# Designed miniproteins, single chains, continued (3): the designs that were tried, part 108

Each design is a single chain, and the fold is of that chain. pLDDT is the mean over its residues in the fold that is shown.

## One batch from the design tools (miniprotein)

Design m11760
Fold by ESMFold2-Fast:
Structure m11760 (fold): chain A 74 residues (1-74)
Amino acid sequence: ALSPEEQRRMAEGFVELLRLLFPDRPDRVAEAEAILREGVREGDMAGAFERLLALAADDSALAALVRWLKREYE
């Protein structure tokens, strides 16, 4: 399992990736960043991934990226 600091760095990298892939969707990126920051802060990345998948329910590309990130944390 990844340390909390490694999880934080991966979350930051994922948000940066989202900014690069969705430059015209800053609100969506901000929502994802807020969810990830709260997950890291609470020590509940599993809950954060569930919330991200719910956020991405109508966005298959974002959902695929969230599933990829979840596997890297697990």
Scores: mean pLDDT 78

Design m11761
Fold by ESMFold2-Fast:
Structure m11761 (fold): chain A 86 residues (1-86)
Amino acid sequence: SEALELFKQAQEALAAGDEERALELLTEAYLLVLEELVEAGELDLEKLEEARERLEAALATETDPRIRLHGEATLRALREAIERLK
């Protein structure tokens, strides 16, 4: 619910041309999702680090601006989640 609200706010920011705010909101939304999955035992430090490495590789070849925006937000969220578990 909270993550969905942040995704909606990010869409509004993008519509207003505020890409920086959209990236911030998407990062927070993805971080909440990742933290819920960690709490549920579905993700751990090793899986988060593997996901980070795979996403970094995928973004190196991605050309779609929308996919890149969501990918960058997810990557920032993954890095933050990893740091919180250390």
Scores: mean pLDDT 87

Design m11762
Fold by ESMFold2-Fast:
Structure m11762 (fold): chain A 63 residues (1-63)
Amino acid sequence: KKEEIDKLIEDLYKAASTLEGEGTRLVRELAENYKPVKLTPEEAKRFADAIRKGYEEALKKKE
């Protein structure tokens, strides 16, 4: 499960590189889509939070 989540995070970063203006939207959609599918609601929320934190840190470092 963690390996699958790691792959999704990597794919999300790749997509964000292509869709610069939609990075935030992509994170939100990921959280919504995975809440009932494979992850529990609690896991889905933590997963989404982790991705958002990663994006925020990347944006702060990238000027």
Scores: mean pLDDT 58

Design m11763
Fold by ESMFold2-Fast:
Structure m11763 (fold): chain A 91 residues (1-91)
Amino acid sequence: AEGEAHLARAEALLEEARAAGRAPSDEEVIEILRLIVLAELAGAEPARLRRVRERLLELVPSASAAIEAKLAPEFEKLLAEAKPAAEEALA
């Protein structure tokens, strides 16, 4: 399923940053958020979605509060871009 592939990609990005002993970059955070949105739209398993979000918040504690404030315009743009592609895949 596409949703599971998106989550695997997000998990890989999170693990790469963690293994390197660093926080994800702003670009990596945006990509991880985009992948989580794509996975949700593709019907990925809720438990796995929650786990990926929790891992992102562990590495970027500000993601639940500060990323929405700082990256909201870019996140909304990516969400709008991802939604038509996910809807097309489901049609």
Scores: mean pLDDT 68

Design m11764
Fold by ESMFold2-Fast:
Structure m11764 (fold): chain A 72 residues (1-72)
Amino acid sequence: SVEQQLQQRVLQIQEELLPRVQAIVERRRAADEEPDPERSARLRAEADAESDRLTAELDARVQQATDEILQQ
């Protein structure tokens, strides 16, 4: 089914991006543990920027997969 094909493609994309998700989580943890509020804010901003880039890439890949499946 279209639904199963999309779910499998989304899962594959998520698995490929998992190491980057983990790096974001680790950077957010580092920010939480940072005693300097300015350095903490910088680490959070870096994690948020990478999260935004990762979300955009995930959305683009999912959209392409959806278009490919629905147009067939």
Scores: mean pLDDT 86

Design m11765
Fold by ESMFold2-Fast:
Structure m11765 (fold): chain A 98 residues (1-98)
Amino acid sequence: MEELLNRPVEELLKEAREYLKKAEEGDIEALVEAAIYVQAAIARAYIEKDFDKLPEIQELWEELYEIMKKLSEEEREEIRRRGTERVRQIAALAEKKL
């Protein structure tokens, strides 16, 4: 997780897009990974003051949210449980760099 915040925004966005494609094909683990990479890209953009990337990051987040809305209640619970702690870890690391 910590090393994720040392990667450039472009690389994080590329990984997020690949995981999002897999998530659209029904890979629930890929949906969690896509969310993590999107959050890492947001954190990295703020650390680097590279706000030109924020609209693209927002579009990926909206696509991820649309996929989440199509999931069953049980599937959403699993994703929230797995994703929440990892997202919290990314946010905590980003705050230390801001």
Scores: mean pLDDT 73

Design m11766
Fold by ESMFold2-Fast:
Structure m11766 (fold): chain A 80 residues (1-80)
Amino acid sequence: SSPSAEQRARADELTARGRELFAQRRYREAAEMYLEALRLDPTNEEARRGAQDALTGLVATEGVTPEALELAREFRELAA
């Protein structure tokens, strides 16, 4: 079913927080915010792109860790 207005508003807030964290190069925290936004609103394209970019930044800075692989798995499931 479609996200509620409250779920969309919360997803937009989380997406904005993710953007600020990404700008600070806090890629793990940015990815967590974007993935939470996608759980609330799977149709949020900004959160989808943000999650992909944050996961790319996380791998670039921390390498292919078990945590990065798990976040990437969650992203694939939510963005499908």
Scores: mean pLDDT 89

Design m11767
Fold by ESMFold2-Fast:
Structure m11767 (fold): chain A 61 residues (1-61)
Amino acid sequence: MTPEQAAALAGREGGLSAEVERELARLARDGASPETIARVLEAHGMSRRQALEAARLLLAS
């Protein structure tokens, strides 16, 4: 996996707006599913596959 691909899949810190990062952190704390987090990431420009992978990585970390 290239560094660029890893950053995209992880929804890199500083790559999303502070509002989006705050919402993702809230959803993770509330026990939201990967699918719910992925929908937010898709709304901000990720493909469905990238968003689901990033959501799983976010919840696993």
Scores: mean pLDDT 66

Design m11768
Fold by ESMFold2-Fast:
Order: C-alpha cells, then structure tokens, then sequence
Structure m11768 (fold): chain A 91 residues (1-91)
C-alpha cells in the first residue's frame, strides 16, 4: 500500500510540471488563440486528474486496487497531455 502511495506522489509532481507547461503555453503570445485554448483545456483536465490522485492519497480506506487504478489513470493522463503539448509546440 505505501509503495503505491509513493508512486502517486511522484505522479502528482510530474502532473504539476506538465500543468505548468500547459499554462505557460496558454499565456504565450507566440501561439494562436486556438492553440492557447487547447493548452488551457489540457491544464484544466490534468488538474482534475491530479486532484483525484491527491484525494486517494489522503484516503486511508483506499484499497491497493484503487491506488493502482488511479496510478494508471494519472500515467495515461500525463502521457496524453505531454503528447498534445508536443503537437502544439511542433508548429
């Protein structure tokens, strides 16, 4: 159980770094309004995922299966966000 909670802490930190990148892009005047809108949506969606991860970290009743499933969700969300931000930057 503790090992899964440590994994979630690492994922929260990684997610927060990606959220910051997305927010920085959303405020960069070099990108189009459409690109900024997509970046803001990525940041908002990933923040919701990280909030869910944080809630499970704080839940003493969370099972190992729930912690594993939340870790998978966070990993997929972070990977998707990174991929979409790279697509925007590749312009």
Amino acid sequence: KEVYKEDLKVLIKEGQEVIKEAKDLANDPKFSEEQKKIAKKIADNLQDIIDIVQSYLNDEKATEEELKNVAIMAKVGILYAKKKLEEIKAK
Scores: mean pLDDT 85

Design m11769
Fold by ESMFold2-Fast:
Structure m11769 (fold): chain A 72 residues (1-72)
Amino acid sequence: MLSEEEKELIKKTIEELLKENPDIKLSEAQKELIFKEALKEVEKWKENPTSDIPLEEFIRTVVETLIKLYSE
């Protein structure tokens, strides 16, 4: 189970990546879907983490992939 701090980190990462990419237009519903899918992926990763990727980098990679998927 993810802590509230880890959930907030996912939200912050989504907001920062969208701010860095102002041409990407996502609805609030799409942002919520990205958040929910990122939560699932991060929770799954924490059960079997690979030693080579820090949590913050994993979150960023997952969020970048989801934003790309939903923006096209």
Scores: mean pLDDT 78

Design m11770
Fold by ESMFold2-Fast:
Structure m11770 (fold): chain A 63 residues (1-63)
Amino acid sequence: SEEIKKAKELKEEIDKLLVELTNTTDKKEQLKIVDEIIKLLEEKGHPIDLEDAREVLLERINS
């Protein structure tokens, strides 16, 4: 399925950014990675609320 392939590719890209976010302690760089994740979700037309996704990621970096 083409949709399964797209989902897998998106997941791999997001997973790489999440690993980078986990290993980053600088607040400015963390915010940049969050923006990159949201941009990927938006560009791929993912059926997720982008504001909710951003909020979850910001909660992660504030923990």
Scores: mean pLDDT 77

Design m11771
Fold by ESMFold2-Fast:
Structure m11771 (fold): chain A 107 residues (1-107)
Amino acid sequence: MEEIEELIKNEKYEEAINLILEKTKDEALKEALKELLRAIETGDLEKIKEAVKRLTEAALAAKEKGETEVVKALGLFLEKLADFIENAVEDKELAEFFRESARKLKE
């Protein structure tokens, strides 16, 4: 898990998602992660927002099945992505959406 945290802290989001995907056992969460990776590759914030919404739903379901550590790592990822959106893109509303999603996953 420390390796994933370092990737997120260094803004290596694609690498962090790929490593989370390797450690994920839940198929629905894997599919949501692959969709998020594709959305990030496009740089389209609306597609990323849609992918994050689906990811949050799949991650909460996976957490109920005991996949707690992977879901916590996703929460950290979304929190860092929110910081990037607020500071680099200056979209405070989108950043708050990502922070709310992160909060749900880190509980």
Scores: mean pLDDT 75

Design m11772
Fold by ESMFold2-Fast:
Structure m11772 (fold): chain A 61 residues (1-61)
Amino acid sequence: AVRDALSRGAIAAAKTAMEGKSPEEAENAAVQAFRDASGLPAEAEVIPTEDGAVVRVRLAP
Protein backbone atom coordinates (compact mmCIF):
# COMPACT_ATOMS: atom_id res chain seq x y z
CA ALA A 1 0.00 0.00 0.00
CA VAL A 2 1.14 3.59 -0.65
CA ARG A 3 0.78 4.39 3.06
CA ASP A 4 3.25 1.63 4.00
CA ALA A 5 5.67 2.83 1.30
CA LEU A 6 5.49 6.42 2.64
CA SER A 7 6.19 5.17 6.18
CA ARG A 8 9.21 3.19 4.95
CA GLY A 9 10.51 6.27 3.14
CA ALA A 10 10.15 8.46 6.22
CA ILE A 11 11.90 5.89 8.44
CA ALA A 12 14.79 5.48 5.96
CA ALA A 13 15.30 9.26 5.78
CA ALA A 14 15.22 9.62 9.58
CA LYS A 15 17.78 6.82 10.08
CA THR A 16 20.09 8.31 7.43
CA ALA A 17 19.88 11.78 9.03
CA MET A 18 20.54 10.35 12.53
CA GLU A 19 23.68 8.63 11.17
CA GLY A 20 25.05 12.10 10.32
CA LYS A 21 24.66 11.77 6.55
CA SER A 22 23.69 14.73 4.36
CA PRO A 23 20.08 15.86 3.74
CA GLU A 24 20.53 14.80 0.10
CA GLU A 25 21.43 11.26 1.21
CA ALA A 26 18.38 11.22 3.51
CA GLU A 27 16.13 12.32 0.61
CA ASN A 28 17.65 9.64 -1.65
CA ALA A 29 17.11 6.99 1.05
CA ALA A 30 13.43 8.01 1.37
CA VAL A 31 12.87 7.88 -2.42
CA GLN A 32 14.63 4.51 -2.72
CA ALA A 33 12.65 2.95 0.15
CA PHE A 34 9.37 4.28 -1.32
CA ARG A 35 10.20 2.90 -4.78
CA ASP A 36 11.26 -0.48 -3.35
CA ALA A 37 7.95 -0.79 -1.46
CA SER A 38 5.51 0.72 -4.02
CA GLY A 39 7.18 0.74 -7.46
CA LEU A 40 6.01 4.36 -7.87
CA PRO A 41 8.14 7.48 -8.51
CA ALA A 42 8.54 9.79 -5.53
CA GLU A 43 10.17 12.99 -4.31
CA ALA A 44 11.38 13.62 -0.76
CA GLU A 45 12.36 16.69 1.26
CA VAL A 46 13.98 16.73 4.70
CA ILE A 47 13.23 19.86 6.75
CA PRO A 48 15.31 20.14 9.95
CA THR A 49 13.54 21.32 13.14
CA GLU A 50 14.56 21.78 16.79
CA ASP A 51 12.83 18.48 17.63
CA GLY A 52 14.61 16.56 14.86
CA ALA A 53 13.40 16.61 11.26
CA VAL A 54 10.20 16.61 9.23
CA VAL A 55 10.30 14.33 6.18
CA ARG A 56 7.93 15.13 3.31
CA VAL A 57 7.44 12.33 0.77
CA ARG A 58 5.12 12.71 -2.22
CA LEU A 59 4.40 11.10 -5.57
CA ALA A 60 6.47 12.57 -8.41
CA PRO A 61 4.40 14.25 -11.16
Scores: mean pLDDT 70

Design m11773
Fold by ESMFold2-Fast:
Structure m11773 (fold): chain A 80 residues (1-80)
Amino acid sequence: MPLLEAARQAGADVARRTAEEVGLDAARQAARQLAEQLGEQTRDTLLNVYGASEETAQAVAEAVRQATLDGGMAVVDALS
């Protein structure tokens, strides 16, 4: 799914940049914060722009949040 690949890449990119500039603990927090932000934005867009059901919006938002977090944490683990 292109959406989940983009979410994983976004998480990886923020974690890599934050780890290089600040450190690994900051990279973990940045990945978590981005995951929450992208999940919320996805849910709100599906509900308010596309008129999706609550169940669909929540499921897709959770998938985006998890993909973002997985991408970020994979980078943190590789740098640890």
Scores: mean pLDDT 85

Design m11774
Fold by ESMFold2-Fast:
Structure m11774 (fold): chain A 88 residues (1-88)
Amino acid sequence: KIEEIRKKLEEIKKKLEEEGYDVKVFEESAKDKEGNEVFVGIVVKLQEDGSAELVAGEVIHKPTKSSEDVMQELVAKIVEKIYEWIEK
């Protein structure tokens, strides 16, 4: 379930923040043509020099073309947001 994944990602974020790291969670979700939930969530550790490390990631999709197409679109959006945040 998405809520269980969110809890897991937030626990990872909290632990890394307690260790002194700059950390952000990126999430995107949408529904496929059949109404199935598609979710992508990742935890990224950011450095002051603008470098990024992917420390955790979770994906929910159905094994259908429609769901996979939505997943790829959500991944692309997350990558764009990461670069926008780091390069800003």
Scores: mean pLDDT 80

Design m11775
Fold by ESMFold2-Fast:
Structure m11775 (fold): chain A 88 residues (1-88)
Amino acid sequence: ELKEIEERLKELVEEVKKLVDEGKFEEAIELLEKAREEAEKEGKELLALMAERGLLVVKGVKEGKVEELKPKIEEVNAKIEELLEKLK
């Protein structure tokens, strides 16, 4: 299960980075929203939180509101770190 999550996360990060580098923020947001929904339905909390963090970052960059979203990004980062420690 963890290896499957790592593979899905790697693919998600690579695709999102490609879209963001190309200025395709709307497509990156749609991809991240879909990934979050799928992960939530499967009970894959780490993958869902990683997708949510990506959504906040991409939306912040697109709207120029990274500072406004920073507290939410930090909250999601804290949850990710907690889950990663439990998986070690």
Scores: mean pLDDT 79

Design m11776
Fold by ESMFold2-Fast:
Structure m11776 (fold): chain A 97 residues (1-97)
Amino acid sequence: MEEAARLLEEAAEAVEKGDYKTAAQYVLSAAVLLLGKDPETSRYLAEAADALEKGDLGKAAEYLRKAAEHARRSGLPGQDELARALEEAAEAAEKAA
């Protein structure tokens, strides 16, 4: 969870810099890390990465917020930090849109 949160923090920074392709790569890497632990959050992250690749920042923010909600409900260690990083990435996408 901690490594996934860090990747999402890097994704937020990439979005703020206007580098949506790099942001998508970080989000997709986080999705891969979560695939075995939280498949539902992983699925939302994959959708967010696709949206970032297409420059659809509004859709990316929507999926990142859905991922944060699912992560918060997962009960996994580090869920609060992951949810916070997801909310920060969503806010970065909303500000860029």
Scores: mean pLDDT 83

Design m11777
Fold by ESMFold2-Fast:
Structure m11777 (fold): chain A 76 residues (1-76)
Amino acid sequence: MKREELAEKAKEALKKMGFSDEEIDTFVERLKSMKNLEDAELIVEALEKATSPEDFQKLLNEAYEKRLKIEEEKKS
């Protein structure tokens, strides 16, 4: 499943950034329970590119902003 692949990638990225096993498991469980697969993909892609929690937040915000602009363009 795509969700299983995303969970695996997220786990590796979080482990690289020094998160605890407990926090990694909590994050992965939340990611797997997300209703929107595209949102989960954006989160994992940002996480893989990030080198720190601050970079992760910045990349995630940029990805969401770009997606909102694409949606608006399609609507208009």
Scores: mean pLDDT 74

Design m11778
Fold by ESMFold2-Fast:
Structure m11778 (fold): chain A 78 residues (1-78)
Amino acid sequence: MAVELFRKAAEVARKAGVDEAATLFESAIKYVEKGDYEKAIKLLEKAREVARASGVTEAVDLANQAIELVKKKIEEKK
């Protein structure tokens, strides 16, 4: 499930000391579980920008992968 990727991204962000990005990834998980994929994407995009500003390349890469998976899931769940 895409949720596992979000959990990894949150863990990477917290390990790097970027609690804001970690919290955004955790919030995105809740919206994915509720089926609100559009809100989840917005939170993932914000988490990606926070991680980028903080220089946490690993979290940026994970956020990009998560956004792609959620977009694909929206297309498949029409």
Scores: mean pLDDT 80

Design m11779
Fold by ESMFold2-Fast:
Structure m11779 (fold): chain A 64 residues (1-64)
Amino acid sequence: SEKDELLAEIEELLADEDPEDRAAILAVMSKASPENLRKALELMRESEASRRTLIDLAIREARE
């Protein structure tokens, strides 16, 4: 599905993250719509700063 493809691309951009953190981030992102995932992917590809900000927000959300 489009969502699975977007999650796979996001996972590739998380290759340098700890595997446990990567899994937590992907779990949070799996709750998002395909539209929001596409926007997240665009932001992550735009700059390292945007990617880090999005990752930090996802980790924070995963901690509940």
Scores: mean pLDDT 80

Design m11780
Fold by ESMFold2-Fast:
Structure m11780 (fold): chain A 63 residues (1-63)
Amino acid sequence: GELEEKQRAAAEAAEREARGAAEGGGQKNPKVTVEVDEETVTVTVESDKGTYVRVIPLSAYGG
């Protein structure tokens, strides 16, 4: 449904943003994991500098 399409778009956008931010910060080959539920997008970035987690509202990708 429409929610599933939003979740897919949010996951793709979150992964691209996280990878770009990590690479811009000097991190090479960061491991980016994205988990999406009905309300939130959870992004986990694992790198040589450590692991950080961001929780982003799904509404931020909903326009």
Scores: mean pLDDT 75

Design m11781
Fold by ESMFold2-Fast:
Structure m11781 (fold): chain A 80 residues (1-80)
Amino acid sequence: AALTAAEAYAALLARVPAELRPYVDRFVRPLLDAGLSARAAAQLVLRELEDTVANPDDPNRRVPVEHARRLIAVLRELLA
């Protein structure tokens, strides 16, 4: 069964510490609101965050490496 964007967003927030929730708003929520499944949204964001961790010295990175690693763990669990 397909989750609504609100249900998928709420489920993700339940797993994410308050300090990381702004990243969910910026990266995951827009994809869910655009009609992507939780799995598709998680997979796209996971790849972007993995690129952030692989390039920690990138001056254009939007997420601190430590926050990216923590979000990667949550997103990998959603993909399992």
Scores: mean pLDDT 72

Design m11782
Fold by ESMFold2-Fast:
Structure m11782 (fold): chain A 73 residues (1-73)
Amino acid sequence: NAAQKAANAKAMGEIFENLGLWDFAARAYYIAAQNSPDPKEKAEAYRHSADAFEKAGDTELAEQMRKEAEKVA
């Protein structure tokens, strides 16, 4: 289900983040956001994705994720 997909994607994002794989972390958090039924969890996942894209050097995707987080929250 969507909630389980979000939980799994968030866990993968945390693993990639710990490994310094920022682009993979950002994409995992984005998948978590897309599958999160709770607006608060969705907004937080978008913010994590934005931070990871920023660290990966993708400023455009980081800004897009921040706007998605603001729209939900």
Scores: mean pLDDT 87

Design m11783
Fold by ESMFold2-Fast:
Structure m11783 (fold): chain A 64 residues (1-64)
Amino acid sequence: SPQLEREIARLEEERERLRRELKRLQERYNDTGDPSDAQQVQALSDRLMEVDARLRELRRQADE
Protein backbone atom coordinates (compact mmCIF):
# COMPACT_ATOMS: atom_id res chain seq x y z
CA SER A 1 0.00 0.00 0.00
CA PRO A 2 1.15 3.59 -0.62
CA GLN A 3 0.80 4.42 3.09
CA LEU A 4 2.91 1.40 4.10
CA GLU A 5 5.58 2.40 1.54
CA ARG A 6 5.64 5.98 2.93
CA GLU A 7 5.94 4.71 6.53
CA ILE A 8 8.84 2.42 5.57
CA ALA A 9 10.59 5.31 3.76
CA ARG A 10 10.20 7.61 6.80
CA LEU A 11 11.56 4.97 9.17
CA GLU A 12 14.51 4.27 6.84
CA GLU A 13 15.34 8.02 6.87
CA GLU A 14 15.03 8.09 10.69
CA ARG A 15 17.27 5.00 10.95
CA GLU A 16 19.96 6.70 8.84
CA ARG A 17 19.77 9.90 10.93
CA LEU A 18 19.97 7.91 14.19
CA ARG A 19 23.00 5.93 12.92
CA ARG A 20 24.84 9.15 12.04
CA GLU A 21 24.01 10.73 15.42
CA LEU A 22 24.99 7.54 17.29
CA LYS A 23 28.37 7.45 15.51
CA ARG A 24 29.08 11.08 16.47
CA LEU A 25 28.07 10.49 20.09
CA GLN A 26 30.19 7.31 20.32
CA GLU A 27 33.19 9.28 19.01
CA ARG A 28 32.50 12.02 21.61
CA TYR A 29 32.20 9.42 24.39
CA ASN A 30 35.50 7.83 23.30
CA ASP A 31 37.16 11.28 23.72
CA THR A 32 35.43 12.41 26.96
CA GLY A 33 34.44 9.28 28.93
CA ASP A 34 31.52 11.39 30.19
CA PRO A 35 28.66 9.35 31.76
CA SER A 36 26.19 11.82 30.20
CA ASP A 37 27.49 10.92 26.71
CA ALA A 38 27.26 7.20 27.59
CA GLN A 39 23.61 7.70 28.62
CA GLN A 40 22.82 9.44 25.31
CA VAL A 41 24.54 6.63 23.35
CA GLN A 42 22.38 4.07 25.21
CA ALA A 43 19.17 6.06 24.55
CA LEU A 44 19.94 6.37 20.81
CA SER A 45 20.89 2.67 20.60
CA ASP A 46 17.53 1.75 22.18
CA ARG A 47 15.64 4.02 19.76
CA LEU A 48 17.55 2.56 16.79
CA MET A 49 16.58 -0.96 17.91
CA GLU A 50 12.91 0.11 18.07
CA VAL A 51 13.09 1.59 14.54
CA ASP A 52 14.81 -1.57 13.23
CA ALA A 53 12.12 -3.78 14.81
CA ARG A 54 9.32 -1.64 13.33
CA LEU A 55 10.97 -1.69 9.87
CA ARG A 56 11.26 -5.49 10.03
CA GLU A 57 7.53 -5.74 10.90
CA LEU A 58 6.42 -3.35 8.12
CA ARG A 59 8.63 -5.01 5.49
CA ARG A 60 7.11 -8.38 6.43
CA GLN A 61 3.63 -6.86 5.95
CA ALA A 62 4.66 -5.44 2.54
CA ASP A 63 5.79 -8.93 1.41
CA GLU A 64 2.33 -10.41 2.20
Scores: mean pLDDT 85

Design m11784
Fold by ESMFold2-Fast:
Structure m11784 (fold): chain A 65 residues (1-65)
Amino acid sequence: MSKEEILKEAEKEGNRIDRELLRRYLAGQITPEEAGKLSRERLKQWLKEKFGLSDEEAEEVIDSL
């Protein structure tokens, strides 16, 4: 899978995670700061599991979004 394909999939999954966390925020379960931290952590773990990326590679992908 190319870097461009990984970025496209990461953007889609990031949007899904953000949607879930927004619902939790609106329900009063988390703060915006907690939502941001959880979003980044979940996307990083997903990238590592799905594509076998290192921590550094996953962070590069997230920072490119």
Scores: mean pLDDT 82

Design m11785
Fold by ESMFold2-Fast:
Structure m11785 (fold): chain A 75 residues (1-75)
Amino acid sequence: SLRERVLKLAEEAIKGNEEAREELLKELESLGLSPLEARQILDTSIDIAQAKKAGIPTLSSPLFPVRQALDVFER
């Protein structure tokens, strides 16, 4: 499904895969997000992942911003 593909791209993007980051931005824009909105979602996911890696407690998954965007803009 589109959701599964986008979430897989997001997982790779937060790990530092630049090609996955570019493809994720393209997929989010295809859902109707602006380039700025797509970048903000990616940056937020990276920030959550970096916080978790640094041992800072977070209440959100790094994938949550992308899942929320899919829930709002895909359907």
Scores: mean pLDDT 83

Design m11786
Fold by ESMFold2-Fast:
Structure m11786 (fold): chain A 78 residues (1-78)
Amino acid sequence: MSPKLATYLGFAVIGVSAALVQALRLAKEEGIDRETLAEIFEELSKVSVNPELFKKIAEMLKEGVPLDEIIEWVRKED
């Protein structure tokens, strides 16, 4: 995981919605494994200001939902 991705995930955890979208896009660009990304979101759900959102993203990743669809869903929930 790059320092840039870690930074966006940090901002996403504290409720910066734009950072969540950027983190998902950057994870796709860096080729982060879907299962690894799901584990990261599941762990971050424990410290996030929106645990349900992070858990749902982890579930969608495990179900094989494309990252582009997850990003669009996040934008609609916002």
Scores: mean pLDDT 81

Design m11787
Fold by ESMFold2-Fast:
Structure m11787 (fold): chain A 125 residues (1-125)
Amino acid sequence: MEEMKETIKKFAELVPEEYREQVTELLLKMLEAALAGDEKALEESAQKLLDLALQSDETLRAVVKMLFGLYKEYPGLARLLLGTLMNSASKEDAQRFIDAMKEVADPNDEEMMNLIKGMELRNNS
């Protein structure tokens, strides 16, 4: 748990200063809710994080980078957080998030590219 919190804090520097504290707090709330199995708290935190991330392309890219950082260390947890964000989003907002993932992702990371493709397929279904 503490190591996951440290990972989130480390990548928080990527978030624009005006949103950094709020994004970090919401990601930590999502993490705690996910580990506790609190589906309602997880969905509420995901909705708030998505609303905040969509305020700017820079904030959106930073949130994606933070989630990709978590995915490298804690893939199961990161998949749960990403899935909750996608399910909480409108089809249009989910597409904006997927587009940011495509922009941020290393095209040589086949696992990440397959994850993004799967999310896009579900959003278009």
Scores: mean pLDDT 79

Design m11788
Fold by ESMFold2-Fast:
Structure m11788 (fold): chain A 104 residues (1-104)
Amino acid sequence: SALLSSGADRALVLAHIRARLAATPDERARRLLEAAMTLIENPDLSPEEVRALALEAGVPEEVAETLAELKAAGTPAQVLASILVEQADAELSAETVREMARRG
């Protein structure tokens, strides 16, 4: 949410995710935040690599596929990472993910 609205540069987004990781005891949230960092640090990941990363982080297959489709459509890595950060707080549907990408 904050990452999508802030317009912060890559370094600030990474710092925000690292701060959340340090404060987060929940294993599911930690996996999603780590995946979000990986997306920002590796903006040239293929759509298939983005899908695999999301699945490894525990994202449902439909949502992981949607993230891969968004990557193929040219959605910036920071927007995809912001969606994974929001997944740490709640399980988002594929439709909600598409709506977030349209707004980012």
Scores: mean pLDDT 78

Design m11789
Fold by ESMFold2-Fast:
Structure m11789 (fold): chain A 55 residues (1-55)
Amino acid sequence: MKAVIEMMNGELAEGEGEAEVGDKVVSIDGKIYNEKTGELLGETDIDGRGVVVEV
């Protein structure tokens, strides 16, 4: 499923996979992972943390 992620710098990223609003994510080496499930949600040029804001 599609997810919209707000990164700590205020930028929005798009992901796809198992996610719920409020799930925390980590972006490492261009890849966004859901901290709750450990699944890869997508790719971004923004490193850091974020939160799922829409599914």
Scores: mean pLDDT 81

Design m11790
Fold by ESMFold2-Fast:
Structure m11790 (fold): chain A 63 residues (1-63)
Amino acid sequence: MVVEQLSAEELAERFDRNAARVLAVASPEERPEVEAQIALVRGLLERHIANGEKIDVHTQPAS
């Protein structure tokens, strides 16, 4: 099977770049909400990467 996806580091970089842009255009009223949303998604991403690496090493059939 062939799966085209961003590496963990590239995904994190793109997320950080997008987060910065969203924060820059967010109104002062929305900024705390946007920051909370970014923090939540970032935490979820980090958890996914950590779990993914462990599972990938364990699941890799031809390694």
Scores: mean pLDDT 68

Design m11791
Fold by ESMFold2-Fast:
Structure m11791 (fold): chain A 100 residues (1-100)
Amino acid sequence: MPSLEELYQQMAELAEQIRKSKDEAERKKLAEEFLELVKQVAEQVPEYKEELEKLAREIREALENNDWARMEEKMFEAMLLVQRIVNKAKGLPEPVSVAL
């Protein structure tokens, strides 16, 4: 499976492609790929699964309603959460100091 950092990078690239796309069908396809990456993150970090699934649901609802502004907002929230997860994973060498 891809690393959490690789998944975050792929999510960032898809978000940029969605923003640049002029074709709604292409944007919907890219958004579905973004949702698949969110699912893969949730599978690697079960502690955040409910939060990630809630964001994925909200992104899908916005997509079904053609609410691009809401979709971008919720994609940004998902990316912020994944970035926090990645940063926490990198900061986990510090639990040795926190356990003391």
Scores: mean pLDDT 79

Design m11792
Fold by ESMFold2-Fast:
Structure m11792 (fold): chain A 89 residues (1-89)
Amino acid sequence: SPDDRVQQAIDNLQKTADDSIARSKSKEAQDEIQQLRDDSIRRARELGARDGEQGARDAEGVADGGIAGNKSLADSDVKEADEKQKLLE
């Protein structure tokens, strides 16, 4: 059902964001990912509350964007930490 799809999208977003936070090295990246996660969940819920198939599709799109953004933020943070660590080795 559309409601099941919205919930699945939010669950995937939350799990992926939590994984990204866990692997991030800086507090700044963790806070930014948490903020993007929370904003994306809120927006997905708002769009998913609309009746019908379009609301579910819009919610899935927002969740997918949030997942991509969270991964990008974590990857950039890990890369920066690795570059700083190499300077000390």
Scores: mean pLDDT 84

Design m11793
Fold by ESMFold2-Fast:
Structure m11793 (fold): chain A 88 residues (1-88)
Amino acid sequence: SKEELEKKIFELLGEMHEIVRDYVEGKISPEEAKERITKLHAEIKKLMAELKKLLSPEEQKQLDEQTATFDEQLAALLELLDEEAKKK
């Protein structure tokens, strides 16, 4: 259902915030953070695609714009993590 998909997406976004927090606090490596974030990103995108099928055309357009922004922000974060992972 729409509500189940929205709840799952929200839970995965919470997991992503936890990973970022743990990385910033030095609890996990840049490599571990990158792997976990990449996996969650793929899962979130899959659920967002399913959610899109349940939305009106106008809501679908808004979701596409939000997804594009999210993808850009995550790409920047993953690039930063990849650079940090390559440092001594």
Scores: mean pLDDT 82

Design m11794
Fold by ESMFold2-Fast:
Structure m11794 (fold): chain A 59 residues (1-59)
Amino acid sequence: NLSEIQKKLAELEKVRKEEEEIRKKYGFTLDSLGDGAKAFYEERRQKFEEEYKKLKDEI
């Protein structure tokens, strides 16, 4: 259902925006982090992008 998909997309966008705000607040980029920290943030980002794409593809 389009309405449910849109709601889920909005929730994912909110979480993504909060992650971006955290990175800006602490003044670092993914590329400047050590491998462990970079992997952590990259995995979270990829997971959000995959979830978003799956929901968007259902539309």
Scores: mean pLDDT 68

Design m11795
Fold by ESMFold2-Fast:
Structure m11795 (fold): chain A 100 residues (1-100)
Amino acid sequence: SEADLMRRIRNFLETELRSFELSLEKDPEFQKLAEENPEETKEYLEKLREAVRRVREARTVDEALAILRELAEWLKKSKVPEFQKLGEGILAFAEEVEAA
């Protein structure tokens, strides 16, 4: 159902946000990445928080998928390979939801 797909999208982004925040606190490799790319890391965290807020307000799966795709496209244009991979993961999830 559309309600189940909306719940999946919201849970996905909330999990991505929690995972990213935990990596910044506990993962030494990710901490180095953030130190080398402080502005882009901060911008991604802000965009991820905004995406979580926007998908909570979204009333349709199509609106929620558009938010995921905007975030993924921004990440895929990143100069940082790890952020490009995050974008690919978000896009893959969006494609899976659209196919369901």
Scores: mean pLDDT 87

